# Designed miniproteins, single chains, continued (4): the designs that were tried, part 104

Each design is a single chain, and the fold is of that chain. pLDDT is the mean over its residues in the fold that is shown.

## One batch from the design tools (miniprotein)

Design m15838
Fold by ESMFold2-Fast:
Structure m15838 (fold): chain A 106 residues (1-106)
Amino acid sequence: EKEDLAINLTFLGDYYLKQGKYDEAIKYYEEALKLDPNNTVALGNLANAYEKQGKYDEAIKYYQKILELNPDDKVTQLYLKAVQARKAGNDEEAEKLRKEAIELSK
């Protein structure tokens, strides 16, 4: 019941994220996580939405939470490194790491 609602809220967040509506995406991901705090899909997408807004500390926080749950998650390790590089102003390294994460997630 709560898991089904969390999944639907995550899909709504993803829909708004793809539309560039980051505030709406964040709202739905946060509601999903209120119901299912360990939903790593919602955590990852929430981190991505914060990164898109330039809120790098918030993005780092949620990627770190995924790694607390799954320390060997190579995709999330790369996304975390990418957002850390972006925060440091190294856009080239951030894009390279993000591309590696996307390729590994296929």
Scores: mean pLDDT 87

Design m15839
Fold by ESMFold2-Fast:
Structure m15839 (fold): chain A 77 residues (1-77)
Amino acid sequence: SKEALRYIMEAAVYEVAGAVYLVLKDYEKALEYYEKAVEYAEKALKAAEKDGDEKLKKQAESIIKSSKEVIEEIKKK
């Protein structure tokens, strides 16, 4: 599950970048970075499922859910 952890860390970095651009009201860049956060969290989910790592699986699912909710809110603007 070291692979899953690395993907979680990458997803977290993209979430932070997305949040920064949201504060700056740069919605196009915010959307790009939150979509990357979902992409890497989905990679983390697949790796965690393969390794049977239930904790990292739940963390990946949480990032996917929260990032998708932010994406939907951005798309309404």
Scores: mean pLDDT 88

Design m15840
Fold by ESMFold2-Fast:
Structure m15840 (fold): chain A 72 residues (1-72)
Amino acid sequence: MEDIEKFKNLVLKAIDEAESLEDAIERVKQAMEEFLKENPNPELEKKARILLKAIQGATSKEDLKKVVDAIL
């Protein structure tokens, strides 16, 4: 519950701080891996796997944010 909100905020911040779509995707992957290592959560891990598949279809940073909002 609190962990999913923190995770979503971390991912959205990674997208906002990125200079490009490619940078945003890489930053999201890194942020997810680091958060899950420190905060093991089976439900969050399932959502992270879905998110990793979905972000491959994103065409812009705004599309990435929409994908994150839809899954998290």
Scores: mean pLDDT 79

Design m15841
Fold by ESMFold2-Fast:
Order: sequence, then structure tokens, then C-alpha cells
Structure m15841 (fold): chain A 86 residues (1-86)
Amino acid sequence: SFQEEVDRGVVLIGLAVTLEVAKRIDSPYREEIIEELEKAMDALSAGDYDTAIEHLKRAIENAKKAGLDDLVKSLETILKEVERLK
């Protein structure tokens, strides 16, 4: 439905903003976090929610290893929204 496309678009915008924040973080895990977020955005854009969830979980794991608590919270919120769309 059009509403599902709008909801997916809103989540994609949230991911894009979070990706820009991640690019500005100085961490040895930055590259891995960016890579996983870009893969999650690509999958979400294609409507592949299962693949998007997998890559978001990997991004969260790397953010946790980096001690980036605020980024972890933002990504966990986005993960719940993607799970709701599925």
C-alpha cells in the first residue's frame, strides 16, 4: 500500500541521518558500521526486510563493541521500526 511505502521511506530517512552521524565518529569500528548501514539501506530500499534486519543487527553489534551507546539506541529504534514493517 502507499502507507507502507511512506513508512518505509520514513525509516530510510532515519537510516540516512544515522549513517551521516556514523561517518563523523572517530572509531576503529566506523568503517564496519558504515558498511553494514549501507547494506541495510540497500536491502530496505528493495523491500528486503529480512536482509535489512540482519545488517542492522551487525551494525548494532559493531556499535556496541565501539562503546557508542547513543548510536546503539538509535539503531535499535530503527531495527524495531523495520521489524514492524515486516
Scores: mean pLDDT 87

Design m15842
Fold by ESMFold2-Fast:
Structure m15842 (fold): chain A 80 residues (1-80)
Amino acid sequence: SPLQQVQQLIAQIGELVDKLEEATKAGDRKRAEEVLKEIGKLHDQIVALSQQLTPEQVDAFGREMVELWRRAQEAVDALE
């Protein structure tokens, strides 16, 4: 279902955000850019699928996505 697909994509973004944080701590700009690009691709898929979700489902997953995106932005901002 679209709901299950979004849940799977959010879990994958979570793993990528962890990798992004490790890459930025290591100063590995190339790795950070590669990971951020993959996060962007998965986020685009979530945006497309969210059009098929109820407002209640979007609210539930939206909070998780906002936190993951905040962590990703914070990691990128820490990169020199």
Scores: mean pLDDT 83

Design m15843
Fold by ESMFold2-Fast:
Structure m15843 (fold): chain A 66 residues (1-66)
Amino acid sequence: RVLLTPEEARVVAAIASLGGEATVAEIAERTGLSPATVSRHLRRLEERGVVRREGRTYVLDEAAAA
């Protein structure tokens, strides 16, 4: 439903592989991207409704991503 860039798709895949919820640090470690790059992609994904921020973690919104 939502078109993602290759890097955004990698971030989404990383969150999914971590059980659908992850911190910036966990995503950065899993993807090999810097925390700054991960934060930039997460802001775009949140703007698109693909993820939701819950305190220090980001939760994959499967209803918006599917």
Scores: mean pLDDT 77

Design m15844
Fold by ESMFold2-Fast:
Structure m15844 (fold): chain A 61 residues (1-61)
Amino acid sequence: MLTKEQVLAGADTLLATVTDPELQAEIRKRKAEMEKLSPEEANRLFLETARDVADRLAAAS
């Protein structure tokens, strides 16, 4: 399981990967939510966000 700092760094990496402004806005909202959550819930939300981003990037390929 990632630390909270690693989760937030991971969210920044996702933001750097994504070019769609709507998806970037969604990731920023999720990152703000991760900041407020416990480390366990932040990890869960991060994995859900990463999966959604990966699915969208795969569909765009």
Scores: mean pLDDT 79

Design m15845
Fold by ESMFold2-Fast:
Parts: sequence; C-alpha cells; structure tokens
Structure m15845 (fold): chain A 80 residues (1-80)
Amino acid sequence: RRKQAEVILKTIEIIVETLKTIPEYREEAEKMEELLEQMKKKFEQGDWEGFEQVMREIVGLLGTLPDEVLARIQEAIRAA
C-alpha cells in the first residue's frame, strides 16, 4: 500500500508541474499543489482514508480539464 501511495504522489507531482507550464491553468495548478500537500500529510500520518478522500478531490479537478490539457498530462506521465 505505501509503495502504491508513493507512485500516486509522484504522478500527481508530474501533473502539478505540467499544469504550471500552462499559463491559463495556474489557478488549477495551485489548487492541485495544495491538494498534493494535504495528500502528503495524510500519507505521513498513515491516514489512508484521508489520502483516498484527497485523491478523489484531485480526480474531480482533473475531470474539469479540457482533453488537450489531459493529453499533455498523459504525455508528461509517460515521459517520466
């Protein structure tokens, strides 16, 4: 479980960094970065329920992004 959580955290870091490269999505990048910090805190505390809850919020935010932005995120994840 911890190794799976580490992979998820690294993936979200890539998503945040990718969004930061797109000026139009700076607000979304900031929100995602705040959620990532909350998720890291839950991970350190062993709060897996809280970790999953924050992950659902991140997935919800990703669902609001246009397909072009999602495609760029997928490319960044594949390149890592």
Scores: mean pLDDT 80

Design m15846
Fold by ESMFold2-Fast:
Structure m15846 (fold): chain A 85 residues (1-85)
Amino acid sequence: SKKEEQERLVKEIDALIERLRAEGVSPEVIRHLELAKEHIENGDLESAIEHLRQARRLLEAEGRFDLAQQVRLLEAEVETLLGVK
């Protein structure tokens, strides 16, 4: 169900936030991921996608393409969930 997918996405973002904190990425990246999580929990998938995109762009600018790819996969999952309304 959409609710189960939403819960899974929240857990994936939590795991990514923990990893990024451990790897010392900028606080701005963490902020955007936390905002994306909050928007997913509230059912605002469009706002969640925008915050994931900002986090990904910041990671790319920092040369963290491995982490940017992880964020891109989350973006794609949220986009899929939004598109099956």
Scores: mean pLDDT 85

Design m15847
Fold by ESMFold2-Fast:
Structure m15847 (fold): chain A 63 residues (1-63)
Amino acid sequence: AEAHYRRGLELERQGRHEEAIAEYERALDLDPSFEAAGMALALLLTELGRVDRAQEVGRRYRP
């Protein structure tokens, strides 16, 4: 889980947004309670204009 989250962050730094999304989703598949990966995914989806998907993810990982 953590390794996929770290890869997602690195891909996001490189502007490889679709690959970053895939890595964050893999982190959550391994650990659904990984709040950091869920929040990162929701924020990135919002930034890319994928509002419906961002809202679904955000409902699970919102404070």
Scores: mean pLDDT 76

Design m15848
Fold by ESMFold2-Fast:
Structure m15848 (fold): chain A 67 residues (1-67)
Amino acid sequence: EIEKWIEEEVERIAKELGLSPEEREKVRKALETAVKAQNITTKEEIETLARQIITGLRAGEAARAAR
């Protein structure tokens, strides 16, 4: 189930990176949206996308701080 894979990746990332509850919800929502938009159906693609979302969120925070 795609939803289960998303939840597993969000939990793994939250544990590894020490995400706050708000950051975890942001990652989950972004991942769900991207999976739906790209019609992703494999666990491998979900894992790759989760890594990209984390990188993008951290980069976006740095860019906003630099403005």
Scores: mean pLDDT 73

Design m15849
Fold by ESMFold2-Fast:
Structure m15849 (fold): chain A 65 residues (1-65)
Amino acid sequence: SEAAREAARHLIEAARTGDEAALGKAAKAASELTDPEKLRQFQEAVRAWNEGDTEAAVEHARRLE
């Protein structure tokens, strides 16, 4: 869905730049996700990013697509 692509795109930006505004946009797009597996991948990406694992965060974000 478009929401999943938007969430992935903004989350990858946030992971690479540390931009809190990009993280906010990713969370906004993720709030429109109805697929529990995609929501889980978003949560896994955010967890990896918070742990400093940018590579894993990007991988999980890509699984939203």
Scores: mean pLDDT 80

Design m15850
Fold by ESMFold2-Fast:
Structure m15850 (fold): chain A 60 residues (1-60)
Amino acid sequence: LAEEYAKKAAEAAAKGDNKAAGEYGRLASQHGQGREAALFGASLGDDAGVNAASAMQDSL
């Protein structure tokens, strides 16, 4: 998961989508701290975490 987030962050940055790049970078960093990264983002009331999770699911 962490490397998938890092990969998506790099691709988003290359396309100028810095919002997605920031979201994926954050998730990659938190992945090692537990899968609560998605819950943590949602709990913050931050749509960034929800969007990142949704985009990842869409890529499957």
Scores: mean pLDDT 60

Design m15851
Fold by ESMFold2-Fast:
Structure m15851 (fold): chain A 67 residues (1-67)
Amino acid sequence: SELEKLEEKALELLEEIPKEGAEELMELQKELAEAGVSEEEAFKILTEKIEELAAKYPGEKREGKRA
């Protein structure tokens, strides 16, 4: 299923970004919910953001993960 694939990919990428990136994602998720974006569209946008964050922090992945 499409949602299942997005969730799995997002979880893998989330492990590669620091806590600050995860908080940024939570903020974006809240904004999307307030804007009335559908869950499916929100997942796609969030997954894309996660990919951007993972690319931005390739050398810092896992740092601060235990916060």
Scores: mean pLDDT 68

Design m15852
Fold by ESMFold2-Fast:
Structure m15852 (fold): chain A 55 residues (1-55)
Amino acid sequence: MKLSKEEAFNRFAERIREAVAEVKADTSLTPEQQRARLLAKTREIMDEIDAELKA
């Protein structure tokens, strides 16, 4: 079902918080690698939310 813009924003914020926690929990990554991984995960989350907005 198509998400409202407010629902999409809230879901995006929750997914970003999860991604940040996951990346920070991976202590095998350098700070630079953690930043790169967060950027990659942010793009993936944006794509997921955009797909749900279009559904």
Scores: mean pLDDT 77

Design m15853
Fold by ESMFold2-Fast:
Structure m15853 (fold): chain A 76 residues (1-76)
Amino acid sequence: VDMELVAELLEKAVEEFEKNKEKLKKEYPKAYPYLEKAVEYARKAAEAARKGDEEKFKEYLERALEYVKKAAEALA
């Protein structure tokens, strides 16, 4: 099922962020708070995907992408 696979991929992405957390915080301190929120919403999207809740999945994924955009803007 697509949603379970997407949840696993998002969970892996969150895990990789946690592994590189200190490097990101040191190199991109202005962007880091936005990245942290993006990861939080990615985790929520993964949980919604596991439940098969497509509406919540889309909502949380959009919020995660919004914070990724804010992180990119903070680097400018």
Scores: mean pLDDT 82

Design m15854
Fold by ESMFold2-Fast:
Structure m15854 (fold): chain A 84 residues (1-84)
Amino acid sequence: MRTLTTIGTAADIMAPYGEAGIALAAAAVAEYLAANPDDRVLIGIVDGEDPAAAARAAAALEAAGAEVLLAPTPEEAKEKLLAA
């Protein structure tokens, strides 16, 4: 069992593909977990700049099987991920 961990913003997930970036990220998570069903994908999303976009990204990634942590700053996101 492994835990893959990443931190980003909704804008990072969407660049350069816009809303299609969220769908691509969710598809990548689903593909990874289908190949590695005992692994975890843990994603920190910094939501302070665009909470609505962060919520949409979080919902799509969680539907794909990822564990998502929302935080208003990168520092808080890192702290939450280190505690998880």
Scores: mean pLDDT 79

Design m15855
Fold by ESMFold2-Fast:
Structure m15855 (fold): chain A 59 residues (1-59)
Amino acid sequence: GSILEELAKKYNVPLRVLEHHAREGVEEARRRGLSLEEYAKEQKMSEDALKAMKAVEEE
């Protein structure tokens, strides 16, 4: 997705790596029974990290 590509460029990280980390975040949120928004808030994640997780979940 475009948002993942933009974030990968912003943080100078390969798209595949960013996508993998975002997917891991989604799996962790599910394992804990939390929404992505709740998980991001509890982990004190940036808005960009939340956007990445939502982008891969939307797929």
Scores: mean pLDDT 82

Design m15856
Fold by ESMFold2-Fast:
Structure m15856 (fold): chain A 76 residues (1-76)
Amino acid sequence: MSVEEVIAFAEEELAKDPNSAEAWYVLGEAYEAQGKKEEAIEYYKKAKELVEKAPLPEEEKEEAIKALEEKIEKIK
């Protein structure tokens, strides 16, 4: 799957569920791969916000948030 195909897939998922943290994360990765650092950071931050609000076990939230924070720091 190309980066453009990944973006299209994530956009389609967001059209169905705009609160999908996974779809925002996928957009972040795709934009990071294209060198669009500012957009990638914004999408990772959106994914992090949605993970914090999700009805998930605290351990899973901590792992996901840590991964997203590491992605953001790596891009800066």
Scores: mean pLDDT 80

Design m15857
Fold by ESMFold2-Fast:
Structure m15857 (fold): chain A 97 residues (1-97)
Amino acid sequence: MELSEEEREALVRLAAHLALLKNGFTKVPSEEEVREILERLLKEGITDPDVLEAFAAMVEAIGRLLAKRQGISPEEYEKNLKEAEEVARRVFEELGL
């Protein structure tokens, strides 16, 4: 499946935020957890960059609110997010996307 660079970047961001939300923000997601999320998003055919960016922004807003309620600092959230995005980029490479 050929994705544009914008679609790929939007999917990476969305997958990273969803993986952190699924883990309750307690740890950096595994490659397997990110792969499951990416495969689900691709199967649903939601690849429009504008839709993906809007969805990622919504998930991030909800995620930051829930993380704050759990006592997770904004700095800790941002650190875990950066690491989750790196995991998502590796999974994309392994999937040949």
Scores: mean pLDDT 76

Design m15858
Fold by ESMFold2-Fast:
Structure m15858 (fold): chain A 84 residues (1-84)
Amino acid sequence: MEEVEKAKKALEEGDLEKAIEYLEKAAEKIEDEEVKEYVLKLIELAKKYLENNEEEKARDALLRAIRLLEDPSLYTGELTDIPP
């Protein structure tokens, strides 16, 4: 979970690329493959938003990934919308 704290600090500093790197490392440590896939999809979505210079949307996707990494039990169907 050290990587999640580092990702939060990177987001506070506006370094979304570093936040993505830390969250990718945190995601690799997830034992639940469905939760891991969902987190990785959120990170991929954030990368696409950054590519399009949509920084606020990228940040929102990364915050969703952080919440799921901090509480994997949130994967209960309330987080139903991942864009294709």
Scores: mean pLDDT 76

Design m15859
Fold by ESMFold2-Fast:
Structure m15859 (fold): chain A 92 residues (1-92)
Amino acid sequence: SAAVVEDLKAMLELAKEDGGTVRVEAEGGTVTITIEGLSPKTITALALRAIGLDLDGVPVKVEIKGDTVTITVGGLTPEEVEAILAHHESLQ
């Protein structure tokens, strides 16, 4: 859905604004976003957004290890994956 793409774009923007190092990998209908160097406040904000997506039925997983956050989102169309990757590139 358009909503999942917009939420992921917002998460990428929040991470870059906080000075995090963002890596995005796509494999089939799955996007994995790995972010390093975020503040605890921003990590909490990202986790809450991901919980919101999960409650809306989006296949999403979040792992937090130290200051590294990994967000894995599945069930995406090729067009949704392309939109997320293009947005990430625009933030470099």
Scores: mean pLDDT 83

Design m15860
Fold by ESMFold2-Fast:
Structure m15860 (fold): chain A 85 residues (1-85)
Amino acid sequence: EREEIERRIEEEVIKRLEEIKELMEKGSELSEEEKEILEKLFEEAKEAVRRTVGKPLEELRAEMAKSDDLVSLALARILLLKEEL
C-alpha cells in the first residue's frame, strides 16, 4: 500500500509537470534550442520525482535545496502531498 501511495503521488506530480510544459509551449514562441532545454528540464524533474517520492520529508527538503527551480517545484509538490497524507 505504501508503493500504491508513492505511485499515486508520482503520477499526480508528473501529470502537473506535463500540464505546465504544455502551457509553456502554447504560451510562448519557442526556438528549437529552447524546446530542447525545456524537454530536458522536464525529464530531469520527472526523474527527480521518481527518485525521491519514497524518501522521508527531511531528505526531500535537502534534495530541493540542491536542485534546479523546476526540480524544486516538483519536490515541493511531493512534500505537499505527503503532508496531506
Scores: mean pLDDT 71

Design m15861
Fold by ESMFold2-Fast:
Formats: C-alpha cells, structure tokens, sequence
Structure m15861 (fold): chain A 92 residues (1-92)
C-alpha cells in the first residue's frame, strides 16, 4: 500500500534522528508514521517511539507505547522485553 510505503519512510527518518540522539525529532517522525501506517507497521512505530521516550526518561510514555505495540503484535519479543524492563524500573 502507498500509505505503508510512506509510513516506512517516516520510520526510517525517525530511526536516523534516534541514532543521532535527537529523540524529539525521532518521536515527531514516528508520530507521522502512526497517522498512515497499517497495524503491523504501527506496532513497529509504537516500539520505536517507546524506545525514544525511554531514552528521554519518559518511562510512563514508553510503557504505554510498548503496551500498544504488543496489542497489535503480541509476538514482538523486543517490545515484550522492553516493556518488562520499564515495568521493573517503575516498580523500583
């Protein structure tokens, strides 16, 4: 689908800024991806946005995004591992 092709481009742009440590710009692009993505691609965008929130110390926002990613893709091992890590930090 054209929308999914656009969403993949937005995720790629977000990953570029994430690698540079510009988590605010990474989040901006992941939010753009979420507007146009299919459920499978939304799960990836939620996981990546959760990672960016985690890097900013926004643990509750990271938790919410990982939960949404797992609702859309329950088999996503990385989102499951990241969710468990954030839950442990919030419980400490």
Amino acid sequence: MLDDAVARTYITEGQKYYKQGDYEKAIFWYERALEVASDELKARAYTNRGNAYYKQGKLEEALADYQKALELAPENKKARENLAQVQQQLAS
Scores: mean pLDDT 87

Design m15862
Fold by ESMFold2-Fast:
Structure m15862 (fold): chain A 68 residues (1-68)
Amino acid sequence: ELEREIALALLYMVAGLYKASGDEETAKKIQELIDLLLSDPEKAREFAKEHLDPEKYPVVLRLIEEML
């Protein structure tokens, strides 16, 4: 549970960093993923595969797997 809480906090931090850098679209996708992770983890897996390139977002995908 504590490790999942840390992963969730890091996901919020990464979303904030993308927003601060001007990439609000990626920040919004990460926030949508966080909402899915908390409500429907199976849909979160499908959303991540569809919207996150593992070569571009390896850290985000690792944090998502920690939440699942």
Scores: mean pLDDT 77

Design m15863
Fold by ESMFold2-Fast:
Structure m15863 (fold): chain A 71 residues (1-71)
Amino acid sequence: GAAEARELLEEAERLLREGRVEEALKLIDQAMKIDRETALKEADRIGTRLAIEGRLEDAERLGKLMKKYEK
């Protein structure tokens, strides 16, 4: 549900701060399968933050994952 998806996105943000991008993307992918609407909303927030921080390559990778789950 939404709570489980949020927990996965919170862990993914921690992994992104550590530079563990591939592991973070796997957790975000799992969250999308559990609650797509909640996961897309949280992932959009993360992607915006990554872009502001200048982490453009990571933001692009996240954007590609999000596009896979967009209606």
Scores: mean pLDDT 86

Design m15864
Fold by ESMFold2-Fast:
Order: C-alpha cells, then structure tokens, then sequence
Structure m15864 (fold): chain A 73 residues (1-73)
C-alpha cells in the first residue's frame, strides 16, 4: 500500500512538472498562473510538505526552461 501511494505521488509530481514546462513555454505569466494553482493543490493534498515539494518541482522546471532558452540563443 505505501509503495502504491509513492508511485501515485511520483506520477502526480511528474504531471505537475510537465504542466509547468508547458505553461512556461507559452509565457512567464502562464507559468506563474500554473505555479499558483499547483501550490494551492499541493497545500490542500500534502499540507506544508506539499509546499516544499512544489518548490522543488518549480526549481527543476525553471532550470529546464532556462536550458531551453540558452540553446535557442
């Protein structure tokens, strides 16, 4: 049961990461809107631990978007 919960959480995190990448590729404003939604969703689902989790996903998404921008320059 705990392993199944962890797998669902990993899938949820992966989907959140993909949502942020898609929004960021559209515009910085869309990234901020999607990020705000994710913070609300994770806080409701995981509490304070959810905020730290979204912060880590945000950092990974920003790093990827910055790398994409550098390759395009």
Amino acid sequence: MEEEIKKKEEEFDKKAYERLLQAGRVSPLEFQRELTKLYAEYKKKFGDEGLQRVSEIERKALDELMAEAEKAA
Scores: mean pLDDT 80

Design m15865
Fold by ESMFold2-Fast:
Structure m15865 (fold): chain A 61 residues (1-61)
Amino acid sequence: MPSVEEAKEVADRLLEAYFAGDWEEAERLERELLEMLKGMSKEEQEEVLRWAGERFKELLA
């Protein structure tokens, strides 16, 4: 079962790929993240998405 920590790492890499304009890598990481989220509880999914939102905010600064 994928861990919340592993999903956060994939989400971070996904956001970095988007900001770098590496759409091929971003698509790959998005698929990986979605597969991980499917194996998680709703609470774990919400934690990952909340963390990703904060990370996105950091990258915009």
Scores: mean pLDDT 80

Design m15866
Fold by ESMFold2-Fast:
Structure m15866 (fold): chain A 108 residues (1-108)
Amino acid sequence: EEPHVTKIDAEKLEVGKEYDGIVSSVKKQGDSYVVTITLKLEKPFVVNGVEVTSVGIRVRITDPEFAAKLKEGTPVKVRVLEITDNEVKLEIEAGGVRQTVTLKIVDP
């Protein structure tokens, strides 16, 4: 299971902005953890009359102490550091601890 964000969801994110997130799942994969986080958008994004209020991201956490702070339902803060053509770089904060992660942008 590869760390990613879809191109459609990445287009709803802004560099330098901090989002409130909730951990929706955590799965151990080898010596790392694949964590799915649902980010709350400050403004709803309307697509064809449907209001989108959140985006999903999947991140890989390699620090076991940081991963221990991430359980289903845990609130996190996610700051967008950089968006390139192929990657999104994020800073995730949970319980006063921060980790930088990089996600691949996947096209449909």
Scores: mean pLDDT 80

Design m15867
Fold by ESMFold2-Fast:
Structure m15867 (fold): chain A 77 residues (1-77)
Amino acid sequence: SAVEEVKKLLLEAGRALGEGDLEKAAKYLQEAIRKAEEAGLPQEVIDALREALRAVEEGDADAASRHLLQALTLLER
């Protein structure tokens, strides 16, 4: 399902964040946003993903992790 594909990308993004690989994290988040939009996932999920990507682009790994966890939590509802 699209939800499972997005979740997989977010887990990969989280792993990249833990490794300090912000470029790789941004790539996974961009792909997750694209799939979430194509699948018509809730706007709250898309907004959390966009906030995570913005934090990655600003070099704020802690903020990126918080927004990523928010998106994962929303996908479990």
Scores: mean pLDDT 88

Design m15868
Fold by ESMFold2-Fast:
Structure m15868 (fold): chain A 71 residues (1-71)
Amino acid sequence: MKIELTPEEQAKLAEYRALFQQYLNGPTEETTRRLLALHIELSAFIAKKTGKEELFQKELEELKKLEEELK
């Protein structure tokens, strides 16, 4: 299946790759937070295009619950 990425999605994917390299060289709270945000956005786009939105939404709610428990 060909997944067509918009220019915006391609830019976010490139940003994710750059941040991931930065994370591997020295993880910081800022890089971790930005990577998580971009991961969620890219995963949402992929889930929408592949018809797995319900599974993605459930996973996102689980992540939100874990985030609340850690604060």
Scores: mean pLDDT 70

Design m15869
Fold by ESMFold2-Fast:
Structure m15869 (fold): chain A 71 residues (1-71)
Amino acid sequence: KKKKEIEKKKKELEEEKKKIKELIEKRKKEFEEKKADLSALEQQIEEDIIESFEAMVESIYKLELEKIEKE
């Protein structure tokens, strides 16, 4: 496979990761803005969701990057 095609796939994957990171940052901002209106349990649930989302994104990104590199 052509090196240029592999680099293009890596760039596209990095761009997708950046977009997802922006969505996570937006969610964090919305959470902070609404934090005063949330119960302690609701705050903990939202924090756990954000943490799990970040971990999932990194895990999937690593797997997809490895697939591209093995081609």
Scores: mean pLDDT 79

Design m15870
Fold by ESMFold2-Fast:
Structure m15870 (fold): chain A 62 residues (1-62)
Amino acid sequence: NAKHPYGGEVLSDKEKVTLEEGIKFEEERLGVKITPPEDADLKELITVQEFEDLYGKQLFKE
């Protein structure tokens, strides 16, 4: 695709979210509080799969 309608930063909202939005979504989905690490960039674009891989282990440990 030579041009995309989403301004070129995100090609699909379903594939990439900000870390902040991912945390909020998972907090609502799982009913738990997620504390991001101090070094986390809450505005970075991350896939839902990458979010689950990073925080899935943490969510069930504490």
Scores: mean pLDDT 59

Design m15871
Fold by ESMFold2-Fast:
Structure m15871 (fold): chain A 70 residues (1-70)
Amino acid sequence: MEEVEKKALEEAEKHKDSPPEEAKKLVTELTRELMEAAGVPEALKEAALAGKEGDEEQQKQAAEIEEKLK
C-alpha cells in the first residue's frame, strides 16, 4: 500500500509542469489503478482515496479546532 502510493507520486512527478490540481487528480487516479492491480480490497481502496480528498482535510482541521475550543 505505501509503496503503491509512492509509485503514484513518482508518476505524478513526471507531469511536474502540469497545474497542481491536475497533479493531484493524476495521483489519485494512479493510486486507485495501482491499488486495483495490487489486489487491494475495494473497501480499503475507498477508505484510502477518501483520506486524500481536500474536503476531508478541511473537515479534519475544523474538527481539531473545535476539539481545542472545548
Scores: mean pLDDT 59

Design m15872
Fold by ESMFold2-Fast:
Structure m15872 (fold): chain A 76 residues (1-76)
Amino acid sequence: MSPSIEEMKEEAEKILEEAKELAEKGELTDEKAEEYLKKLEEYLELARRSAPEPLIKWLEEKKKELEEIIKKAKEK
């Protein structure tokens, strides 16, 4: 299945929201963090093949945001 640009954006935002919620609850495990990073990387790979540059950069920014959420969660 080929997700649309809109679907990729919605899924990326959902991943970030879920990661933030789990981090706040102290439930963001290393395994969950790796799953979220893998999902975002898969969407980023799909975007790099056929999506316009602005979407690729947006997804790269979302991945950086997720990495920061994970780092902050590990500090608590």
Scores: mean pLDDT 79

Design m15873
Fold by ESMFold2-Fast:
Structure m15873 (fold): chain A 61 residues (1-61)
Amino acid sequence: DAKKLREQGLKAYEKGDYDSAIKYLSKAISLDPTDAEAAALLAKTLSDQGRDDLGAQLVAA
């Protein structure tokens, strides 16, 4: 369920575990591409980790 993955991503983000946050949020978006909150959290996590927009395209590689 995309909602549970988004919640796990948020918890990882709050703990500063950006790698886990990116993993969970990427899965949430994969299951529900219309989830604007998951997309916004992923973008914010990548920004806080010091990644640019170009880095976001590589998060699933």
Scores: mean pLDDT 73

Design m15874
Fold by ESMFold2-Fast:
Order: C-alpha cells, then sequence, then structure tokens
Structure m15874 (fold): chain A 75 residues (1-75)
C-alpha cells in the first residue's frame, strides 16, 4: 500500500466517527463493491481514470469500510 493510502484511511476513519457512520446493513460488502464499480464506470465514461475514481471513493466514508472489506485495492 502507498503511504498516502494509509494516511487517507486514518483520516476517513476520523471523519466517519465525527459525522456518524452509514449503517453497515446498507453498506454491505456487495453494496460497497457495487457503488465502487458504478463510480469507476462513471468516471471512465467521462474520460477519467480508474485510479482517480478509486481515490475519490476511498476519500469518503466508504474508505473506512472499503479498507475493512478489502475492496477497491490492487495489491
Amino acid sequence: MEAGEAVATEEAKEEAHRRGNIPREKLTEENAREAAEKAIKGVEESGGSGEKAAEAILNGDAKDKASALGIGLSI
């Protein structure tokens, strides 16, 4: 993992605690993957890269949950 990914993960965790979490029942592993795939597809359709789409997903509340579920990362 990149150093920036670790820092951003900690920031997302802090933000989630500050704002309040989305219920895990609504953000299951399948729902999280579906949301990530849709976001990446939308960015690619607009001419963006998958890397930027993944970074945008991981920058939100989804980052803490994505890291816990082990999705959205190519290791």
Scores: mean pLDDT 47

